# Designs tried in a protein design run: designed miniproteins, single chains. Part 55

Each design is a single chain, and the fold is of that chain. pLDDT is the mean over its residues in the fold that is shown.

## One batch from the design tools (miniprotein)

Design m1889
Fold by ESMFold2-Fast:
Structure m1889 (fold): chain A 77 residues (1-77)
Amino acid sequence: MRIRVTVEGPEELAETLLAAAVAMFEAAGARVLEASVEGGTATVVAEVSEEAAEKLVGKSAVVTSDGQEIRISVEAA
């Protein structure tokens, strides 16, 4: 099943956040299909198990790192 993960944060962190997201998905055994950065938005499309998709799809989180707000959202792709 395909999921889209969107990470929104400072533009200077976007490439680092993309690399981290790709590495996390690959370490979890997911197949990364697409990875892109546009401005402060990093987007990863990955093929994951149906069980993983059920746990992740529709979830969102806000993380503060060094005083900077990072928003993460997961949707079905």
Scores: mean pLDDT 80

Design m1890
Fold by ESMFold2-Fast:
Structure m1890 (fold): chain A 80 residues (1-80)
Amino acid sequence: TEEIVRLIEENTSAEVLSALSGVIFDDEGNPVTLVSVHLKRKTDSAEEIERVLESHPNVLRVSVIELGDELLVLVEMREP
């Protein structure tokens, strides 16, 4: 989870309000880390934040839900 928060804070102007993570298993039984991040964006678009997160080699999928000036970001990460 720290790597996802760091990517956002280093590459965007968005403020991390909260972050949590858990391990789930995908439909094929592979372990996947699910990271949920609640952000307040300043000038960055949802697409810019998504692109930054998708650049990480362990990121499988990013979903962004817009809540006005806040974003809920869901990141699925592969296990190393």
Scores: mean pLDDT 76

Design m1891
Fold by ESMFold2-Fast:
Parts: structure tokens; sequence; C-alpha cells
Structure m1891 (fold): chain A 99 residues (1-99)
């Protein structure tokens, strides 16, 4: 699936902004596939890159890549919020299976 292709591109990326970009695309693809656990992890890793060293510069480059693909601007807080929301969905699905 498309999500796994983006994860491989992220692993090969040496530029933190490009890695965050592919992780974001992987998260979006996993979320559309209903793989909330993998989507959560992808968004979390992207958010950590954008909040780490040179985070402001990396966020600017990341959003430039999104804009080149016709995608909306995203903040590190947006990615953290998505990650937390998906974590809740993962827990709800686990509870439903054992309840």
Amino acid sequence: MEAEKYIELAKKSKDPAEKAYYLYLAGEAYEKEGNYEKAELAYEEAALILRGENGEENLEKFNKLLKEDGLEEVTAEDLLRKSIELSVKVLEEAVKKVT
C-alpha cells in the first residue's frame, strides 16, 4: 500500500524536513486505510522532528513541500493532536475486542 512506500522514503531521507513530509503522507495514508496505530506513530515521529533541533526551519521546509503538492499547511501541534486522537481510537478498538 501507499503508506508503506512513504515509510521507506522517510527511512531513506537524510533531511529532517523531507523525513517529516514522508511520515506525514504515511500517516494520512494509514489513517485512510484504518490503520490507526501506524498512523499515530507516523504523525508522532513527524511532530517530534518538527519540534526538535532546527524545528522552525524544518517546519518551514516541510510546509514548502506540502504546498508544492497542493496540500494545506500543517503545524507540529496539528500532528500531535492527530497522534493523540488516533491513540484514543486504538484504545477504543482494543476495548471493543475484549469487552
Scores: mean pLDDT 82

Design m1892
Fold by ESMFold2-Fast:
Structure m1892 (fold): chain A 60 residues (1-60)
Amino acid sequence: EKLKKAKEVRDELIRKGRELGKQVEEEESSRTPLQAKMEGAAAEGLMVMKGVAEGIEIRS
């Protein structure tokens, strides 16, 4: 009985771990490329805008 319970608990933990891993992987797969792209694009855009603003000051 103790062995049965321990095995069941272990099985449940493994199942939960797998489900969590799957959800994290799915969310990461969906979010990570988009987030990275958006962050990269935003950072690049901000850098360009800052550079342009700096350039405009030279033209003053």
Scores: mean pLDDT 66

Design m1893
Fold by ESMFold2-Fast:
Structure m1893 (fold): chain A 63 residues (1-63)
Amino acid sequence: KTTVITMPTHLAIGLLELGGIRLSEAEKEAIRAGGTFVAEASGRRFTLTGPDAETATLTVEDL
């Protein structure tokens, strides 16, 4: 099962951190610059794709 959510970049980063994923300062800067971040935790894959304007796309995939 895959869920795709579009939200403000700062909220997407905060949501990952609230979910227990630790992001380095460099990783946060890369996301802000339009990069992609991937992490796996609790049987899920989280993919955060950098912003279109001020919004980012968070993809949550159940593994």
Scores: mean pLDDT 75

Design m1894
Fold by ESMFold2-Fast:
Structure m1894 (fold): chain A 70 residues (1-70)
Amino acid sequence: ATLEDLLAEFEELEAHREEFLELVDRVLTEDPDEGVRRAAAHARRLLERYLEDREATVEELRRRIALAEE
């Protein structure tokens, strides 16, 4: 759920950038699932690199969500 929330929010990044970053920070500090927190940490690092390529970042988030669900 939390990673899906991150993905959905990221797909609307330009309109809700501040909300997306707040969600990532919340996951990193409050989510009890280690896999979800690791995926959020990766997403946080990816934001700096893929800021101008949202499609690549969305695909990476989907990939990490799939990994965290396993």
Scores: mean pLDDT 68

Design m1895
Fold by ESMFold2-Fast:
Structure m1895 (fold): chain A 69 residues (1-69)
Amino acid sequence: LIEEIEKLIEEIQARYPDDPAAKAFVETLKKEIESLKKQPENDYTKAKLKRLVELARDFLAGLDRIAAA
């Protein structure tokens, strides 16, 4: 899950390197991941990581829709 979020961060940075909203979102995700790495592995942290994956995918899809318009 953390590796999947990190791959999504790399994809967002590679495709939208100069987008200020993308930069802000990536920094927020990095901080969330670092916080979760300090916590014990449990169902709560796994659920939160799954939600971060979904949020990152939705954000990237949103940027793609705007870029295609």
Scores: mean pLDDT 78

Design m1896
Fold by ESMFold2-Fast:
Structure m1896 (fold): chain A 78 residues (1-78)
Amino acid sequence: RAVELLERAAEEAEKAGDDNTAALARVGAEHARNGDLESAARSVRLGKRQAEKAGNTKAAELLEEALRLIEEEIEERK
């Protein structure tokens, strides 16, 4: 699910030396685990922008897919 994608994104960001993207992905995963999907979406959106600036296409793709799943779950709950 979204948490697994966020953990993979953090790992890809770390391999590229992008600690900021990795931190945002992990914060997003923790918010998602706690059911705070709106905070998770904000962290993931910031992480995606950081990955794009760093040129980390793999991390950006994983963050985009995780964001899509989180947003779908928000819509299903509301």
Scores: mean pLDDT 82

Design m1897
Fold by ESMFold2-Fast:
Structure m1897 (fold): chain A 105 residues (1-105)
Amino acid sequence: SDAELLAHMKEQIEQLRKELEANSDDPLAAVLLEILRAIEAGDEEALAAYIERLEELLREEMRRLGYSEEEIERGLRALRAQLELIRMVLEGKSVEELRALLERA
């Protein structure tokens, strides 16, 4: 079951990558794809820069769509948690470590 959970999460990340590649003309999709590449490369500096760029683009788009600052900050917290989970899966962390992250969120 733990191996099945990890395999399922990896498959979900692979599916996300394909969807991002299909929508690479979207600035948000392009930055998310670069984040996945930076995680896989272990490039901490590039990862930090792309996360900052993603957060800037999301703040601008959500404000344009009429979301409140509280809703924007909530969305960004959820995004950060999701990116950390993706990072742990791609770095080969154990299912036990992934569960600890999910319980913390």
Scores: mean pLDDT 82

Design m1898
Fold by ESMFold2-Fast:
Structure m1898 (fold): chain A 71 residues (1-71)
Amino acid sequence: AEKAAQAAYEAAKVLGLSDEDAKRIAEMTKELVEKGYSPSEAAYLAAKELGLTDEQAERVALLAIIFYSLL
C-alpha cells in the first residue's frame, strides 16, 4: 500500500497537481489498495474522487503504474 501511495503521489506531482492534492490522491490510493484494489485502479479512483476528469484520472493511473514498477 505504501509503495502504491508513493507512486500515485509522484504521478500527480509530475502531472502538475499541487502538493496538497498529490498527498490526498496518495492517501486515498493507499486506502483503496488496502481494500483490495490494484495500484492502478486505486490511483484512478482516487483521482476521480478528488474531482479530476476521466482523462486526467487515466493519466494519473498510467504514470502511477510506471512509478510503481520502478520503486
Scores: mean pLDDT 83

Design m1899
Fold by ESMFold2-Fast:
Structure m1899 (fold): chain A 95 residues (1-95)
Amino acid sequence: LEDTLKYLASLSEEELKKQKEEFKEKLVKAMKEAGFSEEEIEELLEAFENKDWRKFLELLLKLRDRMQPPSAEELAEAEAKIPEIVEEAEALLKA
């Protein structure tokens, strides 16, 4: 968190503008998927535009808390299926 705050403060205005656009799109998508309201999304975007990094990080922590991470077992099952998905994709590419 401290490293993230320091990193954001070090970005140039040009880099901030480029990353801002891409980051906004990804963040809005993640918040919608997590079940955040339009009001909560607007509040986060306002904090980002005003460079209120403290409020922005507080809202990001709320996003993390609302995201129900898949259980360790569900993650392990998903990772176990990756080789099968790769094998199917290779079969399609060779056809």
Scores: mean pLDDT 61

Design m1900
Fold by ESMFold2-Fast:
Structure m1900 (fold): chain A 75 residues (1-75)
Amino acid sequence: SDEEVEERVRGLVKKFVEQLEKQGIKVPEEVAEELFERLYEAVTAYLKGEISEEELEKRVKEAIEEAVKKAKEAS
């Protein structure tokens, strides 16, 4: 269900934030929300058969890399 996808993606974003915070990198709420939206869109597109597993992996990687960059640029 859409709720299960949302909960799973929120869990992934939470782990991402915790991992960066352990490295001394603070993640702004806006960056975490943007990462959630990008991951949610990619996962739902994949589950609907609209994108391949390779495209899903690419989108996830790009979303995470952008979130890391934005978090590091934030003081």
Scores: mean pLDDT 85

Design m1901
Fold by ESMFold2-Fast:
Structure m1901 (fold): chain A 107 residues (1-107)
Amino acid sequence: MVEELFKELTTPVEILGFIAAVISDVTPEEARELMEKIENAKSLPEALDIVAEFARKLGYEKIAEFYRKLAELVRQGDPEAKELAERIIEDVKNTLETRLWLHERIA
């Protein structure tokens, strides 16, 4: 189940750490590259796999595993996994867009 997967593979501290890293430690170039990869993804599971690889690169291994397993549940047709995945991808895109917008307006 999605809820069990969330509880076993990630913690609130790890999620907050990942969000903070995306906001503070990701360069504008890395943010743009990630956003382009997500926008060019052919499916929701592919977009999740892209975000998972990025989380792994930043050292968030459990979050990366969570996103990869969520992608597999979406591929299997789990509607709860699909709803959660859509929210995650939208939140990541919004965070990257805000990061890039602030950089372009202030720099």
Scores: mean pLDDT 75

Design m1902
Fold by ESMFold2-Fast:
Structure m1902 (fold): chain A 70 residues (1-70)
Amino acid sequence: MSEAQKLAKEQIELYEFVIENSSNEELKKEAEKAKKEFEALYNDPNATVEDVEAAKKKYEEKFTEIQEKL
């Protein structure tokens, strides 16, 4: 498993946990979107660690914004 695949898998597991355990529908919807994007990166043999880190920052920013509005 590549370093990019390891990082993507960790993000998939994180957002799957959010989907299963969150009571907030907006967080669940964004987590579902995040999971799908990281699954695509995990299955892309050309995905780099930089690609996964960029997606990670994007979703961390979105989740912070949603949580700050709660």
Scores: mean pLDDT 82

Design m1903
Fold by ESMFold2-Fast:
Order: structure tokens, then C-alpha cells, then sequence
Structure m1903 (fold): chain A 73 residues (1-73)
């Protein structure tokens, strides 16, 4: 399980870098997120969430750029 913990920390660091590039002061640590019942996610689920967070942030950056271009036109 040490491998999953290492992967999660690496993904979390990538999320922080992307968030900083976007000018976001705070993006929630996926290590600390819980499900709707307040139960902590498994390490495997946290890794999956971290990967999706990175994909979502990149998609959001692209969407923001497109929206800004449309607003400027």
C-alpha cells in the first residue's frame, strides 16, 4: 500500500501546482476528502479522485480560455 500512498502524494502535489497556476489559493486535498456520509475514501479511491481532479482542472482551464475568447469577441 506504500506505492498507492506515494502515488497519491505525487498526484496531490500536481494538483497544488495546477491550482496555483490558475490563481486558486486553496484546492481541497483529496487525501482529506470524505464521501457524502463523512466516511474517508480508500487509498485506491483517493488516487482515482486525484487523477480526475487533475483532468478536471485542465479541462476547466481550457473551458475558461474558450469562454474568455467568446466574451472578448
Amino acid sequence: NAELEKELKELQEKIRKIAKEMGIDYYPDVEKVTDRAGKPYSLEQKVELAKRAIDGLNTYKDGEAARAAQAAA
Scores: mean pLDDT 70

Design m1904
Fold by ESMFold2-Fast:
Structure m1904 (fold): chain A 96 residues (1-96)
Amino acid sequence: MLKEKAEELYRELEEEVGGEEAEELLRAASGLRYLRAQNPEWSEEQLIEETIERYEENKKKAGKEVKISREQLRELLEKALEYLELLEELEKKEEE
């Protein structure tokens, strides 16, 4: 079931970075989805790079260290995006 796949992706995120960072990555992925909607002409690479830059700047402004490499951030953002897309599909099916 899609719900079980979503739960597994969230569990993977929590195991890799912990709950607080998993939530921050989900917020970043949500931001990427909104950027995609606002900028349909941007490539996926541009959206990912912009999202990573915003994530790093937000961490610096909060006085927190970015302990995750950009390569790992890309992989984690892709997992977070898949999780959010599965949640959206589940919501649509529950409304029908």
Scores: mean pLDDT 78

Design m1905
Fold by ESMFold2-Fast:
Structure m1905 (fold): chain A 98 residues (1-98)
Amino acid sequence: MEARIRAAREAAEAFRRIAEEVSAELEKEGKTNDEEAQREAALRAAERLRELAREAEGRLREILEALATALEAAALDRPVPEEALAILREARAAIAAG
């Protein structure tokens, strides 16, 4: 249980940092209300998450890949795969349990 909670928290922290970075880039460009710029920002965030996943192992890697897949699907107006949603739901539950 603790290892899963730790992985979920590490993934959440990585996501938060990437989201802050990408939001700051959009603000600097004055494009916070630009749908295309928001889409490109989400794709950049997904790529950064995939790079982190390549350096990660086990549950942390799975959660980072699921987050990247969800962002990419949303940015491209595609449905998020159920397997990715299942991983993210379990990660959220693990954080709530800890």
Scores: mean pLDDT 82

Design m1906
Fold by ESMFold2-Fast:
Structure m1906 (fold): chain A 70 residues (1-70)
Amino acid sequence: VEELVEKARKLIEEVSPEYQPKAREAFDLAEGVMKDPEGAELAAAIATGYAQKILEESKRDEELRKKMEE
């Protein structure tokens, strides 16, 4: 469970700076639930999914910005 949260943290670091605060909020939510063992695994899975979705959104937004900068 902690390993999944660490993976989410790494994914968050890969997103653009504009999306990092939102990804961190999702991570903080997961960390809060990790103190409850029953919810910890689910929270970690959610955090990982959120981080990955934010990363994809960040990459898409970066492509749009590059197109506008042209």
Scores: mean pLDDT 65

Design m1907
Fold by ESMFold2-Fast:
Structure m1907 (fold): chain A 87 residues (1-87)
Amino acid sequence: AEELTKEVLEMLELIRRSLREMGMSEEEVERQVTEAKQRLLAAAGLEEKENPTEEDIREAASRLSPRELAIVMTGSAIRAIGDGLDH
C-alpha cells in the first residue's frame, strides 16, 4: 500500500510537471491534479473531498489493485494532458 501510494504520488507529480511544461498556468495545473485525486477516491468508493490528502490517497491505494490504480491514473493523465493540449 505505501509503495503503491508513492507510485500514485509520483504519477500525480509527472502530470503536474507535464502540464506545466505545456504552458498551463499553476492554477489550472493544481486544478487538474486535484481532479485526478478526486477521481482516484471515487474509483475506490471513497467520499468526495474538495482537497484530497496523502492519507486519502493511501486509503484509495489500499482498496484498489495495482492494475486498477494504473488504469485510473492513466485515464486521469490522458484527460489532463488533453485539456492542456486544448490551451
Scores: mean pLDDT 77

Design m1908
Fold by ESMFold2-Fast:
Parts: sequence; C-alpha cells; structure tokens
Structure m1908 (fold): chain A 56 residues (1-56)
Amino acid sequence: MTSVEELLGKDGELLKPVERKYNVRIIATDDRIIYRPYPGADGEKAREELEEILKK
C-alpha cells in the first residue's frame, strides 16, 4: 500500500491546489487527514475533491 505522504507528494503538493480552491487548510499525516476550513469556506467540498484525487 502507498503511504499517505507519498500519495500527496513531498510537501503535500496535491493539497495546495485544493486548499487554494476551497479556502481550506489540509494537514495530512500517516494516520489521518485534517480539514480546517476558513470562514465562509466549504470544507466538505474540499474533502470530497481530495478523496476523489486519492481514489485514483
């Protein structure tokens, strides 16, 4: 199985476009992914987008 860090890139390169698009901060660790939406941001859409990317 591929590690979460490997799937997301060296420094979370896959996270940055999603973070910018949905105004959410995403923190990925080997054990979990944390979503911190900013005021007015849709954290649920950001989560769905990232899950769709990781499902590949």
Scores: mean pLDDT 68

Design m1909
Fold by ESMFold2-Fast:
Structure m1909 (fold): chain A 88 residues (1-88)
Amino acid sequence: GPLEQKLEELLQKLEEAIKNKDSKKAIELADQAIDLIEQLMRTDPEKAAEYAKKLIELLKELLKVAPNEYIPKIIGMILRLIGMLLDL
């Protein structure tokens, strides 16, 4: 549906931001993706879980290239996504 299409577009943009080492943009895109995953969790929890797992992998890649100042925020995002998966 429209939420899934927007999630796929955000995740593609996130992959590009990580490749370009644009940590600020990557975090902004990840925050948007988390909000859409939370919305999707209410209607399609299986699809939401798939996107949450994919976003966790992208955030792990972001941790490899991000400046130290962004690490706490990125870890917080990963923990929030893991929490969502445990509540399913």
Scores: mean pLDDT 89

Design m1910
Fold by ESMFold2-Fast:
Structure m1910 (fold): chain A 68 residues (1-68)
Amino acid sequence: MLSEEEKERMVESAIKAAQEGDLVALRAGLAEMRRNLSDEEFREALERILEVAKGEARELIEEELKRI
């Protein structure tokens, strides 16, 4: 189980990838979050990323939210 600090760093990394439009890093971050977060924590993380995500990054986050 990841610590709260490790979970937060994971979410912050995904937020940065979304801001930069790095879809490869964002997809990798989403996969790691799915593995390490509960459905509740994953939903909250996706909502945070959605605040900064644009274009294709935003579409990826919206698709993941629909699957929870």
Scores: mean pLDDT 82

Design m1911
Fold by ESMFold2-Fast:
Structure m1911 (fold): chain A 87 residues (1-87)
Amino acid sequence: DPVPSEEEFQAAVDNARAELDRIVEEARAAGVPEEEIRRLTARFNAELARLKAVFEADPTDVAGILAEERRAMAVLSELRRLVAAAR
């Protein structure tokens, strides 16, 4: 089923937040500036809020949901790049 339940969607959001927490821990250990970590964490949370809003407005809007998921994942990729650069 390509359209998750609200419970399944919330579990996916919780998993994404847990992944952010892992990358944040790695970023702090690598010496990434706390301001950059806070900025990207805030952006990731904003993109997850948009993802949830799109899902709640129309759970059949697969294109909109995927676009917002890609935006959230791009923030995690940027944080991973900062970790690599700080080594």
Scores: mean pLDDT 80

Design m1912
Fold by ESMFold2-Fast:
Structure m1912 (fold): chain A 79 residues (1-79)
Amino acid sequence: MKLSEEQKKKLIEAVKSLDVPEKVKEKLIEAIENEDIATFLVGAVEVARSLKDEKQLEEFLELLKEEAPRVADIVEKSL
């Protein structure tokens, strides 16, 4: 999967705004920056599972569907 620099910035900013542990954010951000799809997938699942606010979870999933649809599909199936 090839992410544009604009897509990477958008995803990273969204992740930074989420109410999840810093370790989970750091892992996901690093994966996005390095285009490591496997680690991005694992990190996205961990973020989604860590979100207690339904609205933040829905917004995160919508962003994943827009910017990384393959990751979104697997994250939704993992919930």
Scores: mean pLDDT 78

Design m1913
Fold by ESMFold2-Fast:
Structure m1913 (fold): chain A 100 residues (1-100)
Amino acid sequence: SEEEKRRIEEIIESDPELRGLSLLAKAMEYFIKEKLSEALRLLLEATPVLEPETIIAALRKTLEQTKNKEVRDTLRRLIEAARQGKEAFVATLEELLAKG
């Protein structure tokens, strides 16, 4: 129900890590749907509260699920940036968002 959805959303929003994981999951879904701008915005919002290893694991899993060249190229670039740390990852997200 909408009331149950609202209650779950309230619980998720009360915990920064759970909110971050929820945003990460939505970003991965948007990559699969080939909605890159939406995926990148959600990733940028999730990044401050998530460990690089968590982000890399989600990106790698999504890379296995998509055959779209642009999405795959974007995911590979983001995985490499995440391996370099949060600062490099945020800079890469901001650059990709600026290109539209």
Scores: mean pLDDT 84

Design m1914
Fold by ESMFold2-Fast:
Structure m1914 (fold): chain A 68 residues (1-68)
Amino acid sequence: IDLPPEVLAEINRELTAFWRALQAGDVAAAQEHLARLQAIVDASPLSPETRAVFQAILADGQALVAAL
């Protein structure tokens, strides 16, 4: 994975919070954490391949939130 450990730790924290919000049905919290994940991905110096993987994860996350 083309990510520094500190960026991976941030992504892991936001992903954990996102899934917790989804489990609780908290749309506002899920959207907030997903937006923070998007910002981290956008600010990170990722390869196009790694960025595409995270963009797919974010798109799936948006679809899950929209289904709540």
Scores: mean pLDDT 79

Design m1915
Fold by ESMFold2-Fast:
Structure m1915 (fold): chain A 100 residues (1-100)
Amino acid sequence: SVPTGEELIKALESALAAIEEALANNDLRAVRAVVQLLRQEAGEISDPELRAVLLETADRLAAVVDRYEADPSMTAEEARAEVRRIVEEAKRRIEELARR
């Protein structure tokens, strides 16, 4: 089945909740698993603009996790704030595309 814009927004909200919980537990493997799931879901999207939003979002989330793992000065609170900003921006872009 091809995901709708509403289904993609729900997937992003679920991903945000899972990533926030994983970061609170310092479970970077769980965060990377969520990012991989978003990439897999993007592969099932026929709309190239919606697919690009999900792939870009997954890449931006991976970059935050990589930075958090590599930079001991980066707090879990800062990582969560960046993840939330990335997801909220992606949700807005999907909503704009879904209004077509």
Scores: mean pLDDT 85

Design m1916
Fold by ESMFold2-Fast:
Structure m1916 (fold): chain A 58 residues (1-58)
Amino acid sequence: GPAAERAARRGADAAAAGAALKNPEGQTYGVLGAQYGRAGDAERANAYVDLAGRALKG
């Protein structure tokens, strides 16, 4: 649904940011967020996107 699709996009953006910043934790959590979002699991996707955001902030 729309919430999971939005979470998947946020996860993909976080994964790209992690790759650009050489932050493997941010990249990995972003990829997991995108994968769960594409699978329709908005709750898990958003949890991983939040973890990616924390990792990317240091």
Scores: mean pLDDT 88

Design m1917
Fold by ESMFold2-Fast:
Structure m1917 (fold): chain A 72 residues (1-72)
Amino acid sequence: MSVLTDSEAMRGLVEELRQRAEDPSASVDELRETAKRAERLAVSAEKQGDPETAKEAREVARLAEEAAKAKE
């Protein structure tokens, strides 16, 4: 509450994290951190009543985890 959290800003963060998850030069640790940041963003979006952004953030978290798993 207190201040407006702009849903446009949250969508921008999802897009930034998606680009990091899709970065072929990212390390396993970087991808796992990206997944954690995306999960936190999903929780924040759900609390703010934005389930669409939360769903997109969870998909980014999944992409980052799968990329990390592929790199081992």
Scores: mean pLDDT 78

Design m1918
Fold by ESMFold2-Fast:
Structure m1918 (fold): chain A 63 residues (1-63)
Amino acid sequence: SELIEAVEKLDLETARELAARLIAEHPELAGFVLPLLADLERNPSVRDKAVEALRALAAEIAA
């Protein structure tokens, strides 16, 4: 998951681009993904929680 890797690196510009692509395919995820990235931009200390949340989401989408 390129989005998760961008979040782990705090590459927020790449993470925003990848999130936009994900939301284009799954518009219902906008309400989850966009606040997560906004919180990460304000509080880099939540990076690990953001990564875990995105991994859980990716596992559910893959199922």
Scores: mean pLDDT 79

Design m1919
Fold by ESMFold2-Fast:
Structure m1919 (fold): chain A 63 residues (1-63)
Amino acid sequence: MELEIGEALGKAKKATKEGKLYPGLSKKLSEEVGKLIKEYEETHSLESMKKIVELIEKALKEK
């Protein structure tokens, strides 16, 4: 992945493992991200990839 999508996926994988997407809701968000990553790895779905990026971007802005 040439764009920030690669970076976002890397952050998603790490955040899912550590459950650090959003304080208080990190477990639920990690499950959602993990599900999207699984779908992307299974189907290479562009939608799954976009959802991962969007979710990570949104979660990172939440403090």
Scores: mean pLDDT 60

Design m1920
Fold by ESMFold2-Fast:
Structure m1920 (fold): chain A 74 residues (1-74)
Amino acid sequence: LVEELLEEQRRLAEAMGGSVRILSIERLSDDVVRVVVEVTAPVDTEEPGVVTVRLELTFRIVDGKLQLLSLRRL
Protein backbone atom coordinates (compact mmCIF):
# COMPACT_ATOMS: atom_id res chain seq x y z
CA LEU A 1 0.00 0.00 0.00
CA VAL A 2 1.07 3.59 -0.55
CA GLU A 3 0.99 4.07 3.22
CA GLU A 4 3.78 1.50 3.75
CA LEU A 5 6.17 3.29 1.38
CA LEU A 6 5.30 6.63 2.99
CA GLU A 7 6.02 5.04 6.38
CA GLU A 8 9.54 4.16 5.14
CA GLN A 9 10.11 7.81 4.13
CA ARG A 10 8.90 8.88 7.57
CA ARG A 11 11.45 6.58 9.25
CA LEU A 12 14.23 8.05 7.09
CA ALA A 13 13.24 11.58 8.12
CA GLU A 14 13.13 10.56 11.80
CA ALA A 15 16.66 9.13 11.52
CA MET A 16 17.75 12.61 10.40
CA GLY A 17 15.89 14.21 13.32
CA GLY A 18 13.13 15.49 11.05
CA SER A 19 9.53 14.77 10.11
CA VAL A 20 7.42 13.91 7.05
CA ARG A 21 3.94 15.22 6.28
CA ILE A 22 1.77 13.83 3.49
CA LEU A 23 0.29 16.82 1.67
CA SER A 24 -1.64 15.03 -1.08
CA ILE A 25 -2.30 11.69 -2.73
CA GLU A 26 -3.63 11.92 -6.29
CA ARG A 27 -4.56 9.02 -8.53
CA LEU A 28 -3.52 9.95 -12.08
CA SER A 29 -4.75 6.70 -13.68
CA ASP A 30 -5.80 3.16 -12.70
CA ASP A 31 -2.17 2.19 -12.04
CA VAL A 32 -0.37 5.53 -11.40
CA VAL A 33 -0.47 7.59 -8.20
CA ARG A 34 1.25 10.87 -7.28
CA VAL A 35 2.15 11.69 -3.69
CA VAL A 36 3.39 15.05 -2.44
CA VAL A 37 5.25 15.02 0.88
CA GLU A 38 6.86 17.74 2.97
CA VAL A 39 10.12 16.74 4.67
CA THR A 40 11.56 18.82 7.52
CA ALA A 41 15.07 18.02 8.72
CA PRO A 42 17.71 19.76 10.88
CA VAL A 43 20.74 21.19 9.10
CA ASP A 44 24.23 20.81 10.56
CA THR A 45 25.68 24.12 9.37
CA GLU A 46 27.01 27.43 10.75
CA GLU A 47 23.40 28.55 11.11
CA PRO A 48 21.76 25.40 12.47
CA GLY A 49 18.09 25.37 11.66
CA VAL A 50 15.52 23.28 9.86
CA VAL A 51 15.16 22.81 6.11
CA THR A 52 11.74 22.07 4.65
CA VAL A 53 11.69 20.35 1.26
CA ARG A 54 8.67 19.29 -0.77
CA LEU A 55 8.98 16.13 -2.84
CA GLU A 56 6.71 14.86 -5.59
CA LEU A 57 6.77 11.06 -5.84
CA THR A 58 5.10 9.21 -8.73
CA PHE A 59 4.42 5.48 -8.37
CA ARG A 60 3.05 2.78 -10.63
CA ILE A 61 0.92 0.05 -9.07
CA VAL A 62 1.90 -3.39 -10.43
CA ASP A 63 0.44 -6.57 -8.92
CA GLY A 64 -0.44 -4.68 -5.73
CA LYS A 65 3.09 -3.28 -5.33
CA LEU A 66 4.31 0.29 -5.72
CA GLN A 67 7.15 0.99 -8.16
CA LEU A 68 8.78 4.43 -7.99
CA LEU A 69 8.66 6.07 -11.43
CA SER A 70 10.00 9.50 -10.54
CA LEU A 71 11.05 11.68 -7.63
CA ARG A 72 11.08 15.46 -8.06
CA ARG A 73 12.04 18.16 -5.60
CA LEU A 74 9.47 20.98 -5.62
Scores: mean pLDDT 70

Design m1921
Fold by ESMFold2-Fast:
Order: structure tokens, then C-alpha cells, then sequence
Structure m1921 (fold): chain A 94 residues (1-94)
């Protein structure tokens, strides 16, 4: 199966989209093989939207837990570059 995780992060300082995508891929790698990671940063709101697709089989009822774990890991990794002011994540199992 595939798990698709979408993270919305508000940052104190801009972080390059390539670093956001790399950090998100690393944050989600515990689920399985990372198939793609993409990041979009809005300079006006200082908000990044990051989407990661991972090859892995988790029960749909664990999707919220997977999203929380990815958000936690991503906040730790991004904390090396900028203060994370808010973070939220959702996950969909396909």
C-alpha cells in the first residue's frame, strides 16, 4: 500500500523547499520506502505545505498516529534550521 502524508508547518524563518522535502522524507522513512517528497513554501504566511508518499502497509485506523509521528520528527529536523511556530499533519492510506 501507499501512505500519503501532508504536513502544514509555519516557520519563523524561510527554509528552502529542497530542505523541507528532504527533512519530510527523512521524517516519514520509518513507515517504509519514500516514493516522493514535495514542498511548497508561501513567503507571505511563512507556511510550508509538504507532501510525502511512502510505500508501506498500515491499517487505516493508524493513519492519524503515523501523521503525528511524521509531524513530531519533522519538527525536530526543521528545528535545526528555523523555529517551528505551528505544525499539523494528516495521512491517507491507499
Amino acid sequence: GVVEITVTVTLAEPVPEEKLAEAAAKAASFIGEVLSAEAEFDEETKTATVTVRVAGDIPPELAPRAAEAVAFNLEVYLGEYAKVESISATAVVR
Scores: mean pLDDT 86

Design m1922
Fold by ESMFold2-Fast:
Structure m1922 (fold): chain A 81 residues (1-81)
Amino acid sequence: SLMEALEKADELYREAGEKLKAGDFEEAYKLVKEAVDILVKAGENDLAIRLLEESAKAFEAAGKYDMAQELRKLAEEIRKA
């Protein structure tokens, strides 16, 4: 259901934030992408774009510019679809 998809995406996004704070950037990146994939499959493209943009900002603040750029690229790809 849509509700289950939103709850799972929120759970993954919260975990991604904790991993980012801990300096576990690869795991944080993976969790963000998993949350986004769930939202896109549920038709929640605008929410997926917002999560990618906020995540990119957080990765950039942490000095992870390449990861931030890839997340912004994914947001642009979803926006064009």
Scores: mean pLDDT 89

Design m1923
Fold by ESMFold2-Fast:
Structure m1923 (fold): chain A 64 residues (1-64)
Amino acid sequence: SEREKKLIEIAERILKKPVKPDDNLFELGADETKLKAFRNAIEKEFGKKIPLSEILERPTIKEL
């Protein structure tokens, strides 16, 4: 989907690594600071607020 592609682009910019939809963002080197940046970028791009806790529980693009 177009949303998934944009989420991947945002994640790749923050992590500076290739990201697949099923990749665990923590395993790619995301810490809480990077996940907060990701959440803020999603809010800015899509106008949707995602709780950080939800990303921490399910840290994959596919589940967002």
Scores: mean pLDDT 80

Design m1924
Fold by ESMFold2-Fast:
Structure m1924 (fold): chain A 71 residues (1-71)
Amino acid sequence: SSNQIRRRILELIGRILRLIGEIQDLQAQLAALKANNGDPEKIAAIEAQIAQLQAEIQRLLAEMDELEKQL
């Protein structure tokens, strides 16, 4: 039903907002490490983690697009 689809979309929006918050926190950590000549391995690990979270957001957005087509 349209009601169930709307509930699923709201759930996905909530997940995306949480992931955006996590990326913002990691970007702040990355900026601090780069400014202070931080450990290159730690910098690379944070950049990889940001890329993984961005990929997860893209998957959730694709799921939302498919759900919106059913409305």
Scores: mean pLDDT 90

